Designed miniproteins, single chains. Designs and how they scored, part 19

Each design is a single chain, and the fold is of that chain. pLDDT is the mean over its residues in the fold that is shown.

## One batch from the design tools (miniprotein)

Design m631
Fold by ESMFold2-Fast:
Structure m631 (fold): chain A 75 residues (1-75)
Amino acid sequence: KPAPLTEEQVREALRRIAEAWKKDTGVTDEEAIKLFAEEWLKSAKDPAVQERIKELYERFLKENKTLEEFLRELG
């Protein structure tokens, strides 16, 4: 059912969901990014989008980035 997402749609969705999640729960940037990435990989149909998000997420973990930095890197 879900159409393949562009990286721009990915960035915007991450930003909005993470912002709402932090506002409601006070969860850390790492937890917000992890949960969002996991849910999104489950729904993505395009293998290229899946690989790209996984790559960016792994890069985020290695570099210990904040949520804001991670969202910037998606650009």
Scores: mean pLDDT 62

Design m632
Fold by ESMFold2-Fast:
Structure m632 (fold): chain A 112 residues (1-112)
Amino acid sequence: DVVEVLEKVARELFEAYLAGRLEEWLRRHADENRNIKDPQVAAAVGAGLQAALLAFALASELLEGRITPEEAEEQIERLGEEILEHTGDRELAEKARELARRFLEELLRLRK
């Protein structure tokens, strides 16, 4: 199930970010991701990475007062639209949006 691949990748990257190992994790997995031969699995991995990275960026922008909560939600909606356009997989797009929101909420909770 490609949705499970997305969720696993997104969660692993989120945990690496919280542990201060984001750059190490990305370097380690860059070679693994290049060797994915199944296009649907590669797309799911990419969607998982995008969901987590967007949550990190939005948390920083919100905490620094550079964007509004409404603008953050618009960015999460756009992520889902882009994944749907690229993959045609509505379930994959919705899971990416769900994870981006949950990670964003968790990051904001941890830094208050």
Scores: mean pLDDT 83

Design m633
Fold by ESMFold2-Fast:
Structure m633 (fold): chain A 79 residues (1-79)
Amino acid sequence: MELLIEEAERSVRKALEEGDLEKLVASVSNIVRQAALVHGEEAARRVAEAALRTAREMGASDEQLEKVRRAAEEAIREA
């Protein structure tokens, strides 16, 4: 679990540093979906929360945060 949280935080930081919103959404979606499939919904929500917290700390806009939140919710629902 801790490794997925660390991966989510790293991927969010890299995508925002590069200004790549598509990569941000794709990375969050993939990592959250993996967490849901392997560890269940509660674990996936923790990973999603870590991704959103990291994005906010890096100064992501409300629009960027909303895209990340929607991607995470969809990934959990599809798992």
Scores: mean pLDDT 82

Design m634
Fold by ESMFold2-Fast:
Structure m634 (fold): chain A 95 residues (1-95)
Amino acid sequence: LEELLERLRRAVRELTRAIEEDASDEEIRRLAEEVTRIGLEILELDPSLLDEVERLLRPVVELALEKKNRVALRALLPLEVEIGILKLEEGVKKV
């Protein structure tokens, strides 16, 4: 899991740079899909890392929104949906 978290941190940094540098749609999509893949793998293995994954994802999602980079936002959407579902499930357990 720690290796996957480090891979996620690296993938987020690479995606952030690509968005900032106005890289190609193909490159941004590939990098965002890699972020999503790693994030989903972490949450499948350990859902308790939800807050950590969300914290790592937040700055790059905010950057993509600021830059109106819909390619990145769409590729990151499956991970955001999974985070949302896990939060709802945790809320139901407490009620």
Scores: mean pLDDT 82

Design m635
Fold by ESMFold2-Fast:
Structure m635 (fold): chain A 95 residues (1-95)
Amino acid sequence: SAEEKARRFEEAMRELAEEFAAKIEDPEAAKALRQTLEGTARLYANLITTAPRPAAVTAQVFARELAELARDLGIPEELAQETARRVEEILREVE
């Protein structure tokens, strides 16, 4: 169901946020990444149930948000790109 897909997506995104935040040495940058991924995941989990969009469209929005966050917080570009790739994989699995 859409509700089951939303739940799986939010859970997977929470795990991803914890994994990638642990790779960041700056506690404030790590906190910002975790909060951004968790907050955005919650918003998109709601969208899966109310206004579903193709996984590719959602992945593009996440990639843009992560690129902006990396630029603002000095997170390595490679880490931001890897995070975006993992988000796309999660979205494809839930789709």
Scores: mean pLDDT 77

Design m636
Fold by ESMFold2-Fast:
Structure m636 (fold): chain A 78 residues (1-78)
Amino acid sequence: DLTEKEKQVLRDSLELLRDEWVKRGIPEEEARDLAAVYALEQGGEHILTPEEIARAKELLDKYGSFLEYRKAVLEKYR
């Protein structure tokens, strides 16, 4: 199990990842959704808010995986 410090490091890493996607032209909302789906698929639900978990589950149900969702988002904003 991840420690609270490790959870915080993971959360900070996801924020940096979101910022990089936004810099590449992906809207902030979809960049946050990408980070949340990635975190949930990695078993990081404890670092996500209930709202982020609910949204990430909807996206995983629709796309099946983080990689498929990322592919769809990157194709939309290329």
Scores: mean pLDDT 80

Design m637
Fold by ESMFold2-Fast:
Structure m637 (fold): chain A 66 residues (1-66)
Amino acid sequence: RLEETKKAWIEKYGLPEDSSWEEILEEIIKEAREEAEKKYGKGKADELVEKFIEAVETGKRNLPAP
């Protein structure tokens, strides 16, 4: 399941097929932060992005599908 999600995100961002999860997460975090700032403002966006990074990095690795 995680490998399918990885491939889908690689395709969405036009990354090389051998891209690491770290490279994919950097793109996802950047896009999520910009979207959250647009919808909720910077203060809420910073909080949401921090929670997202914590969830991914500390073993709660449920990334949304593209």
Scores: mean pLDDT 70

Design m638
Fold by ESMFold2-Fast:
Structure m638 (fold): chain A 66 residues (1-66)
Amino acid sequence: SEMEKLLAEGERVVAEIVERALAAGDQAVLEEAYRLYGQLYLAVQNEDIEEAERILKELRRLLERL
């Protein structure tokens, strides 16, 4: 339940980063977003809530810099 919410929130943040990065032609941000999403997915699969929350914060910071 909590892991599903973290993953769903991460997917929403990644989708927004991808949309903005593609519009800006920012390949470096696009690559970083996919890297962080992969790490979030693994943290959720490992039921590591602390790591999942840490990665979600990094995704939010990435979005804020756009």
Scores: mean pLDDT 87

Design m639
Fold by ESMFold2-Fast:
Structure m639 (fold): chain A 70 residues (1-70)
Amino acid sequence: SMEEIKKLEEEYLKEVIEAIVEASDEFEKAKAANPDTPNIELLNKTLDKLKERLEEIRKKYEEKLKKIKE
């Protein structure tokens, strides 16, 4: 139903935002824990991890959407 699709959109967006917030927090903690490592290297590692997590979230919601349409 359209209502299920709308709820799925809201859940997807919420998980994406949560992933971004957690990545931001992880980066701040990484800077504090690794003062001698260039911030750009820590940022790149954080972004790579965020990219993998966002791809997992995407696949999860694509599967859920397919089940609703079937």
Scores: mean pLDDT 87

Design m640
Fold by ESMFold2-Fast:
Structure m640 (fold): chain A 81 residues (1-81)
Amino acid sequence: LAEELKRRLDAAVEELRRGASDAEATLAAARRAEAVLEEVRRAAERGELSEEEAEEVLRHAVERARAVGEENREALEKVVA
C-alpha cells in the first residue's frame, strides 16, 4: 500500500512538473496529489498503514513538494527582481 501510494504521488508530482506552463493541468495534478495524501491519512486511521509507513509516504511527499517549490521560488525571484 505505502509503495503504491508513493508511486501515485510521484506520478502526480511529475505531471505537475510537466504541466507547469499550463495552470489547469497543474491544478489537476495538485488535486490528485491531495487525494493521495488524504488516502494515506484514512489508511493510517484504519490501521492499514503503520505510523512509520504513513510518515515515510508523507516525508516523500514533502521532499517532492520542496523540490518543486524551490524551482517555483527561483522563477518568482527572477520575475520580481
Scores: mean pLDDT 69

Design m641
Fold by ESMFold2-Fast:
Structure m641 (fold): chain A 84 residues (1-84)
Amino acid sequence: YDELIEKVLEVIEKADRLSKEAQELRDTHPEAADKALEYVEKARRYAKMALFFAMSGQFDEAEVYLKKAEENLKKAEEIIKEAR
């Protein structure tokens, strides 16, 4: 339970960092920045779902949504790296 919540908080922290990096790209690569921000918002949404299911004792479902959040963060990170 506590371990899963820690992972959700790590995902939220990474989303905040990637959001800032994507916003910095807007001046040079606006299309890449907008696409990366789209994936960051999806990741935040899935992380919120993971937290909800974890709090309700549905750990298998929470793990599925946490994985989806991580996948969307990875896509955002790849877009940012490709633009740089």
Scores: mean pLDDT 84

Design m642
Fold by ESMFold2-Fast:
Structure m642 (fold): chain A 69 residues (1-69)
Amino acid sequence: SSLQEEAIKLVKELMEEGLISEKQAKDIIAAIESGDPVVLRIIAADLERAFPDNPKAQRLAELLREISK
């Protein structure tokens, strides 16, 4: 879906900017592809806490919550 594509793009950008590790990026992408709502909500909350002032991280968290519905 377009939401999953935008979310994956943001994960890659956060990894390229050094904010998350390659392993974290891989795990988040796997969660997006699986669509597991529990895992997606946990990741969204973790991103909101870790990067409160980063607009890309906050947008990714928003998208993960939307995908989890």
Scores: mean pLDDT 89

Design m643
Fold by ESMFold2-Fast:
Order: sequence, then structure tokens, then C-alpha cells
Structure m643 (fold): chain A 104 residues (1-104)
Amino acid sequence: MEKEIKEALARMGVSVARTNPEIKDPEADVKWFERVAKLADEVGDDRTRAAALVYLSKSYKKLGEYEKALEYAKESLALAKKSGDKELEKEAQELIDEVEKKLK
């Protein structure tokens, strides 16, 4: 697949989630955002990958998979800092704090 197509598909995947932030089907969302994160990684789009990992973390949190949610939130925070996206950095940090409280 062309780099431009991968970039467009990854950004589109994140854009859909941003226009409807409510996670109604966490199992389907996990599969969707795993694909989006993989596409973003393949093209080196750290910002889009960070966003996809935020939604992946939220989906795992909805499933009660707190350890996985924490791993993805931490990875998202590192990528958000690297890309300079302060909004994603804040969102990832809030997820880390929330999930850590669930883990005790």
C-alpha cells in the first residue's frame, strides 16, 4: 500500500473517533484502532499513532483490561510528547492516572 494511502487511512480512523468519542463497541474499537496504530507506525506518523493508542487504551479500559489500557496510554504519552501534541499528551496522562487508580 502506498505511504499516502496509509497516512490517509490512519488519519481517517482517528478522525471518525474524534467526531464520535463515545466507545459503544469496545471489542470492535480494539480491532479498528490496532489497524489504525499499525498503519500510522508503518508511515512514521507519531501524532496519528499516539491518537490511535489513546482510543485503544480507552477501549481496553471499557473491557476491564486495565494492564493493557495502561501500556497503550503510556506509549501514547511518549509519542504525543515526541510529536509535540499537547492535547494528546494531556489525554494520555489523564488515562494513565485513571487506569492506575483502577489497578490499585
Scores: mean pLDDT 78

Design m644
Fold by ESMFold2-Fast:
Structure m644 (fold): chain A 68 residues (1-68)
Amino acid sequence: MTEEEKEELKEFLERMKKAVVNYYKSQGKEDLAKKAEKGFDELIERSLKENLTFDEAVRRFAELLQEL
């Protein structure tokens, strides 16, 4: 993965994280919002560190959403 691809992946995952966290907050699910934020922050860090492909990162993101 190139540096540019890493930046694009990071920006994408950060936007998705914010959308999910804000959605849970809007539903009054503060604990779930905090769990989502922590889980997605860890996923973003791991995705960048392990040089995951965009598809692999998206798959792990979807799996994390199902576990919430």
Scores: mean pLDDT 79

Design m645
Fold by ESMFold2-Fast:
Structure m645 (fold): chain A 71 residues (1-71)
Amino acid sequence: MEELQQKIEEAAKTVNGMEDGEEYSLVLRGADDEQVEYAKKYLESQGVEIVDEIDMTVRGVPAKVLIAKKK
C-alpha cells in the first residue's frame, strides 16, 4: 500500500509538471484489479487522464502499465 501510494503520488506530480500532450508510463507490478482501479481514480482526481492500459509481465510478475497525460 505505501509503495503503491508513493508511486501514484509521484506519477501525479510528474504528469502535472509535464507539457500538454506528453505521456507518462506508470508500471504497477503485481497490482490486483482493486489496486489498479484505486490508482486510476487517484490520478483522475489529481487532474491526470489515463489514455491507455497495457498488460505485461515484469520479472515473472503480472503488471499493468497505465499511460497517463495531463488533462
Scores: mean pLDDT 79

Design m646
Fold by ESMFold2-Fast:
Structure m646 (fold): chain A 80 residues (1-80)
Amino acid sequence: MSQEELDAEVEVAVLLLKGAVYMISAEKSTDKNEQLKDYEEAKSYFEQALKLAREAGLEDSVRTAEDGLKDAQKKIEELK
């Protein structure tokens, strides 16, 4: 693995973790506005992870990011 590939793998993992943290934060919130903000943050991190994972050819990370993005988007739509 090149340094570039290793750096991308770590960055994707961090972005996926941030997305997951915001999803959990939103689920624990009792305020609809705070839930919406946290789901929007999660969506942003999953979109960033997906883009980088695709560029780096990280198939498992692509799948994880797509699933996270789908879940975040669904929650945002439900809160409108």
Scores: mean pLDDT 84

Design m647
Fold by ESMFold2-Fast:
Structure m647 (fold): chain A 75 residues (1-75)
Amino acid sequence: SLLEEVREFLEEAEEKVLELIKKGDYLGALKVLNEALTKVNKAINEALKKGDYELAEELRRLGREFQRRVLRAME
């Protein structure tokens, strides 16, 4: 499903972000964050176009939680 694909993608993106932070590559980490949020926003728009408001809300929550974890890891 789209929800499972986005969840798996965000888990892989988070692992990549943490590896970049560990290397001190904060600009690279922010680039991955922005690319991941762009993909989430595209998925939200596709869900909205299909009238799937529940899926759109879950995707929005996943994106917010991912962004929060990444920003916290850079502190």
Scores: mean pLDDT 88

Design m648
Fold by ESMFold2-Fast:
Parts: sequence; structure tokens; C-alpha cells
Structure m648 (fold): chain A 86 residues (1-86)
Amino acid sequence: MKELIREALETQVEMIRENRGLEDLSEEEKERLREAEQVVLEFTEPLVKEKLNSPDPVAAMREIFEELLEFAEVKEEDREILIKAY
């Protein structure tokens, strides 16, 4: 699961660096992104439910995203690209 998330994020970074759109992705690459999206949703769902009751849900959501990048062991330079594109 961690490996799948990392591979999907690396694919997204490559897409950004090459200025490729979703239409330029193979069906296999699209399927991996969908699988990673599902895993991310399952990982973040309990955290989102807890933090929706916080006084600052926007800051809480940002923190969850940063925590996800840390969990997937995304390289610091790639994190910057992903955060900027987000």
C-alpha cells in the first residue's frame, strides 16, 4: 500500500515535470492512480472525521496531506512539486 501510494505520487510528479496531461497517461498508469486514490481515502477518512470537529478544519486538512506525503516517504523536492500543484 505505501509502495503503491509512492509510485502514484512519483507518476504525478513526472507528469508535472513533463507537462503531460491525464490523456497522456496509459490505462495502467490511470488504474494505479485510482487504486492509490482509494488507499489515500481509506488512510485519511478517520483523520478527516476527527478533524472536521476542530476549530480550524482547513489547517487540519493541510496537516493530513503533509502527513500522507511523510507516510509515503516522498522525496522533499517531489513534495514541493506536489504541494504547488495542489
Scores: mean pLDDT 69

Design m649
Fold by ESMFold2-Fast:
Structure m649 (fold): chain A 100 residues (1-100)
Amino acid sequence: ALPPTAQMLAGATVLDLKIFLEENKDKLSEEELKELEEIIRRMQQAVHDRASVEEILELLEEAKELLKKIKEKNPELSDQVDKLIAAIDKAAEMLRELAA
């Protein structure tokens, strides 16, 4: 079962991704918006289902890969994407500590 702290970290990442999506919805393609909405939905579902730390870490890696693709297609978003990836990396670091 997901510890409360791990659930909070995953929830914070969901919020960060939602904010990024809302702030940039006019700049992102329909495909990029759908892919972001899907990863957000999957992460919310994982939190609700009390998914393992390992499953949450896998979703964080998928989110980072999607963000890297968005950055490549939208270089004007590079700073925002880099900050979001850094936040995800910090969440992943903290989640790994909870799994140890």
Scores: mean pLDDT 85

Design m650
Fold by ESMFold2-Fast:
Structure m650 (fold): chain A 58 residues (1-58)
Amino acid sequence: SVEEKIAELRKKLNELMKEYETLKKEFDQNPSVELQKKIDEIEKEINTIRKELRKLLA
């Protein structure tokens, strides 16, 4: 169902947001190109999920 898909996407979004916060804290302490790439990848995934949620809620 649409409701189950929304719940799954919200769960994934919450997990990615938590990982994003952890990586940002690590970057603040020890900036590196490797950490920046990981942050950029997670930001892309978050944006993808947000777009999917918008389509389902529209």
Scores: mean pLDDT 86

Design m651
Fold by ESMFold2-Fast:
Structure m651 (fold): chain A 79 residues (1-79)
Amino acid sequence: MSPASRALLEEAAAELRRLIEEGASREEVIKKLQEFRDRALAEGDRGAARILEEAIEALKQGKSPEEVLAFIETVISLS
């Protein structure tokens, strides 16, 4: 993973953790991840965008925000 992709995903993970701690709704979490995905696409970071799209889809399929955060953190740790 590129340093830029890692930094974007770390920022997304930090924001997601904050939203979970504040008791944000699933809709708010999805909206925030969509904002990070759109930013990744605008910056030409297709790899980070794909990871964020998988996270968004998991939330839409009923995975918890905590499971999705764990997924993003795992991707960061493996790269």
Scores: mean pLDDT 86

Design m652
Fold by ESMFold2-Fast:
Structure m652 (fold): chain A 97 residues (1-97)
Amino acid sequence: MSKEELKRKLAITLTAALILLVAASLEAEPEDQPLVEEALKKALEAMKAFDKEDYESAREYLEEAIRTLESLKNPNGSAKAAAELLREALELVEELE
């Protein structure tokens, strides 16, 4: 896969993950809501880093977002789907370096 194809796939995957994180936040249990909001914030920082071609920072933010989502007590379907897409995004970021 070319670098341009990887960048396009990563942008699509991150955008889909962000949409799912917004949905997850709206339906989260009260105890999980702050964690989902933190994961959303980290995913947004990853998107900003990716846009600047700062793949090291993008990787770190994605790893933090994934760890935060894995700590949820009652993850809803959107949160689980977002975590899977963030793991895919992490693999794509690693290929871009």
Scores: mean pLDDT 87

Design m653
Fold by ESMFold2-Fast:
Structure m653 (fold): chain A 77 residues (1-77)
Amino acid sequence: MEEAERYREEGFRARAARDYRAAAEHFLKAAEILEKTLGPKHPEVLEAYEEAGIMFALAGDVAAAQALGKRARELWP
């Protein structure tokens, strides 16, 4: 839990610095940790995957953004 929160904080700092690639990677790490801890259908897991997907899109990584958007939709159909 605390490790996931730390990654989210790093993601928000990278986002504020407009380093969208680093922000995406930090939010993705947080999502993976939260999924293992809380299960895949927990709202915090979905929020973290959505945050990562948006950051990958802003970084220009369309493939990663699309994959994460699909994952979020599959978790909440």
Scores: mean pLDDT 81

Design m654
Fold by ESMFold2-Fast:
Structure m654 (fold): chain A 68 residues (1-68)
Amino acid sequence: SKVIIKVNNDDSVTVLDPSGNEVTIETEKKTFSSKSSITVKKDELTGAIIKVDGKVVPSDNIELVISS
């Protein structure tokens, strides 16, 4: 299954794993972690590393959804 990145109309982005695994967003200043999904500001994703179950997600396993 693919990791979904949903772009929201409020300048936030939701990263979710449909299988319910832990999603982690690593930035230079902090790490965000949550089970199944996490919502951050778009600016937090610049240069960030996305992990699912501790593993880096390759681009082929990402599905982009625009909800606005």
Scores: mean pLDDT 77

Design m655
Fold by ESMFold2-Fast:
Structure m655 (fold): chain A 81 residues (1-81)
Amino acid sequence: GDELYKKGDYEGAIKEYTELGQKGDARAWLKLAEVLLEMGDYERAEEAVSQAAQLELSRGEVPEDLLRRIQELVERIEAGR
């Protein structure tokens, strides 16, 4: 198919969202998880969701909107296996 095109687009997104997540943007980790789910990479998507949860827990509490999004992504990852 279009593996080179998609890989190029996804590699850029993975790099950008990883850098933003490492700088403290939990939403960037969740966006990374969505990109990885589109790629069918459930293992890395689960890792990205875990990073978002850990980052917010380090701030004291996971906001309700992010907690809900994390739960939805975990369910999608498990359902896709």
Scores: mean pLDDT 77

Design m656
Fold by ESMFold2-Fast:
Structure m656 (fold): chain A 97 residues (1-97)
Amino acid sequence: HMAHLSPEVIDLDVEAALLEIRVAVLKITLDNLVKSGTLTPEKARQLLEEAKQILEDVRSLLERARANPDTPPELIAGLERIKADVEELIKRLESLL
């Protein structure tokens, strides 16, 4: 199956991996700020805006992935998981404001 992936599917996979890294960085940043007691409303708003941007990017990528018949089901599942993680992060950030 891997040997027959289109260049477009490879691009989708790379963009998905970058989105996952962006979410991980935000989670680590938020956790560190909370644990150190250095989370300010300003920093929480900045993280919330970054999380909202990631959500828009993952929604766009998920639509592109679903439109491509060559997209592996695992990639769609991965993107839906990233979307759920970002939505949970947004909810957590909103609760801290």
Scores: mean pLDDT 85

Design m657
Fold by ESMFold2-Fast:
Structure m657 (fold): chain A 89 residues (1-89)
Amino acid sequence: MDFTIKEFLKYSNTKSLKPLLDALRNIDDKELEVLGVSKDTPVLLRALTLFNKIDLASKGKPDKTIYEILVELGFDEETAKRIAEALKK
């Protein structure tokens, strides 16, 4: 709720990606399918794919939270919360 797409766009270029990379390292096969990547895809490329999908899905929805966008993309609620929390750091 407290982390909107607008806030993410300002924040993401100044913060460490480590929490996000750690969250994406622990995703299961279903989440890999949602991202359109494989288990052999490097975590940095998983993050890049996620950013691209969030950007696309957020068009016309700048006040939606990262969590809401992730759920719309097909992530389960627990995984969406974990990724959104990591993106706040």
Scores: mean pLDDT 70

Design m658
Fold by ESMFold2-Fast:
Structure m658 (fold): chain A 66 residues (1-66)
Amino acid sequence: SQLAEQAREEFQRASDLARSLGADISADNLYELSERAGKETDPQKAEQLRELGQRTYDGLTRLQQG
């Protein structure tokens, strides 16, 4: 599913960013969410996970900038 793949990518990006900020525990948790999101077979849940992953990544970038 394309949405599950996008959700995986968003959480993976968030994990990578958290790792670069020294937030190793958060990075590990986000990586686990990435793997789980990539396995989601329900399109509605996959879309919700994609949106959550995008918001998480955006939140981390705002924290880094502010």
Scores: mean pLDDT 85

Design m659
Fold by ESMFold2-Fast:
Structure m659 (fold): chain A 74 residues (1-74)
Amino acid sequence: KKEELEEIIERTAERVAELVREGRYVEASEVRQEGLDEIRELLKDAPKEEQTKALLEALNRLHEAEAEAAKEKE
């Protein structure tokens, strides 16, 4: 559970950052949405607090990954 959540977040953040650096913003948005949907599905039977915390943590990490990638301009 925790391991799967971390794997989804890490893989999604890494892929989003790569796509942002390549200027592929539409695909980055799609990957981000897919990652969030996977987290929601993974935790659908978990308490509401756990679901909310995991989604906020994922959103925060994805936002930071995008911001970092955007700073790496030519």
Scores: mean pLDDT 79

Design m660
Fold by ESMFold2-Fast:
Structure m660 (fold): chain A 80 residues (1-80)
Amino acid sequence: MEERRKAARYMIEELERRYNRVKDYLSPELQAEIEKVIEELKRIAEDPNATQEEFDAVADRAAKLYIYLQILENIKKEEE
């Protein structure tokens, strides 16, 4: 449980950090998706009954979003 909570906390911090840096480039729909994933990570971090499969699914989604936001930031920096 503690390892899952630490992993979720780390993912939340990194995703929020990247999201705040690029949010002006994002559609409202993508902003909502990112916020939803952050909320799901917070829920899973605090839920002792959450399964490993459930955690892995949300973590995978968070990781994909983080990679996407990193690519988007790099593209926008190159355009400027």
Scores: mean pLDDT 78

Design m661
Fold by ESMFold2-Fast:
Structure m661 (fold): chain A 69 residues (1-69)
Amino acid sequence: VPDVAVPELRLTDTRASVTVENRGDRAVEVTLLVDGVPVKTAVVAPGESVTLSADVPPGAEVSVEIREA
């Protein structure tokens, strides 16, 4: 199980932002999804953090997936 934290997931009417911290010793893949469709993906190295942002249509569902790379 990856040792990661998600200190913030912020949603507005038009935008989603997620901050992910990788506290583990392995890279993780972070994917931001809108209506189940991947719109942004980043690989976060051990000990690093990243913020992903994407434009979101009004009324869309937003989710975040974190997987070991």
Scores: mean pLDDT 75

Design m662
Fold by ESMFold2-Fast:
Structure m662 (fold): chain A 107 residues (1-107)
Amino acid sequence: EEQEKIDKELIKLMDETIAEELPRVQGELDAARARAEKENRTTIFDVAEALRAIGYKLDAEKLIDKISNKKVKEYMKKRLDEATTLAEYEALLIASQKVVEKENELK
């Protein structure tokens, strides 16, 4: 019963973090891409974006593996598997960091 409350609080923290960060990150990426287009540097930008996406995905996987709560960990793994964009991977990385930090505070 207390564990169910903790599960709900951690899932809520994650969902709220993703909802806040995803539009912000996407807006920053859209602005950066528009700037690269004006400077005729889109190819280099696209390669850099793809490499950053791989890096954020790997970092998010490592943080999710540190989550002690099995239900929250499985939920985060599912969200990561469904993610396809740099913005989604960065939002999941930020959310994973906050969940791990919250779990450490509860210990």
Scores: mean pLDDT 81

Design m663
Fold by ESMFold2-Fast:
Structure m663 (fold): chain A 79 residues (1-79)
Amino acid sequence: DELEKLIAELEKLRARRKKMVDNILKNYPDEVKKFFEIAKKLAEEKGIDSLTAEEMLNDPRLSKEDKEIIKKVIEEAKK
């Protein structure tokens, strides 16, 4: 059953992603926490549940320091 195999592979990828995120949180906890605080604030101001990283970086209301934090989290997430 190819569908069951695809679901199993997706679950493996999700588990690997979770370990990657846990490693980022362990090594860069302050930057990750700040990233989510910025994302939540912008989403609430726009009345939506979430924003893409690109939308966050393009928001003119963000300080230079906040944009630096977003860039760091994006770079770590790519690893």
Scores: mean pLDDT 65

Design m664
Fold by ESMFold2-Fast:
Structure m664 (fold): chain A 78 residues (1-78)
Amino acid sequence: SMQYTITLFRLNALSSEAWLLKKQAEKLGDKKTAEEAEEVIRRLEEAFKKKLSLDELEELNREAEERLRELRERIAAA
């Protein structure tokens, strides 16, 4: 469905952002933030392997987005 396709697009965008944040944290020597970004990457990769419902995918998107926002703010403040 269109809704499912849009949700998958968002998950892919969040995965790309998580990889970027991990690389930025690594360059700054922030190992903990890099490891936390990698955990987000792993959770999103696991979601692509499962037949999740649209509601489950939307919840995962919201959780990942909030987590990545926190990591971005931490990196910006460093």
Scores: mean pLDDT 84

Design m665
Fold by ESMFold2-Fast:
Structure m665 (fold): chain A 99 residues (1-99)
Amino acid sequence: SHLEEAQKYYDQGLEALKKGDFESAKRYFSQAYRYALKAGEESRDIAYVSETGYHLASGRLGDNLSQFMGELKLLLAPKYASEETVKKIKEIKEIVQKL
């Protein structure tokens, strides 16, 4: 299903991000976001965290606008996102702080 593909690519994006492989992380988060949009409302949390991961990975590769967008999405998550999204955002924050 589109939801299963979104989750698979999101998990691969996180593993790439943990390794500092920003090119692979960007690609995997992009695919996760694409599949999450196709899965619809049930994958809204995966869409949010995948877009956030995409921007953070792109920022590490020198895209200043993506760096800003990623940081903004991290800041806004507690106000606009579900508890599940906030939990995933905390995981992403912990990963990038160790890089």
Scores: mean pLDDT 86

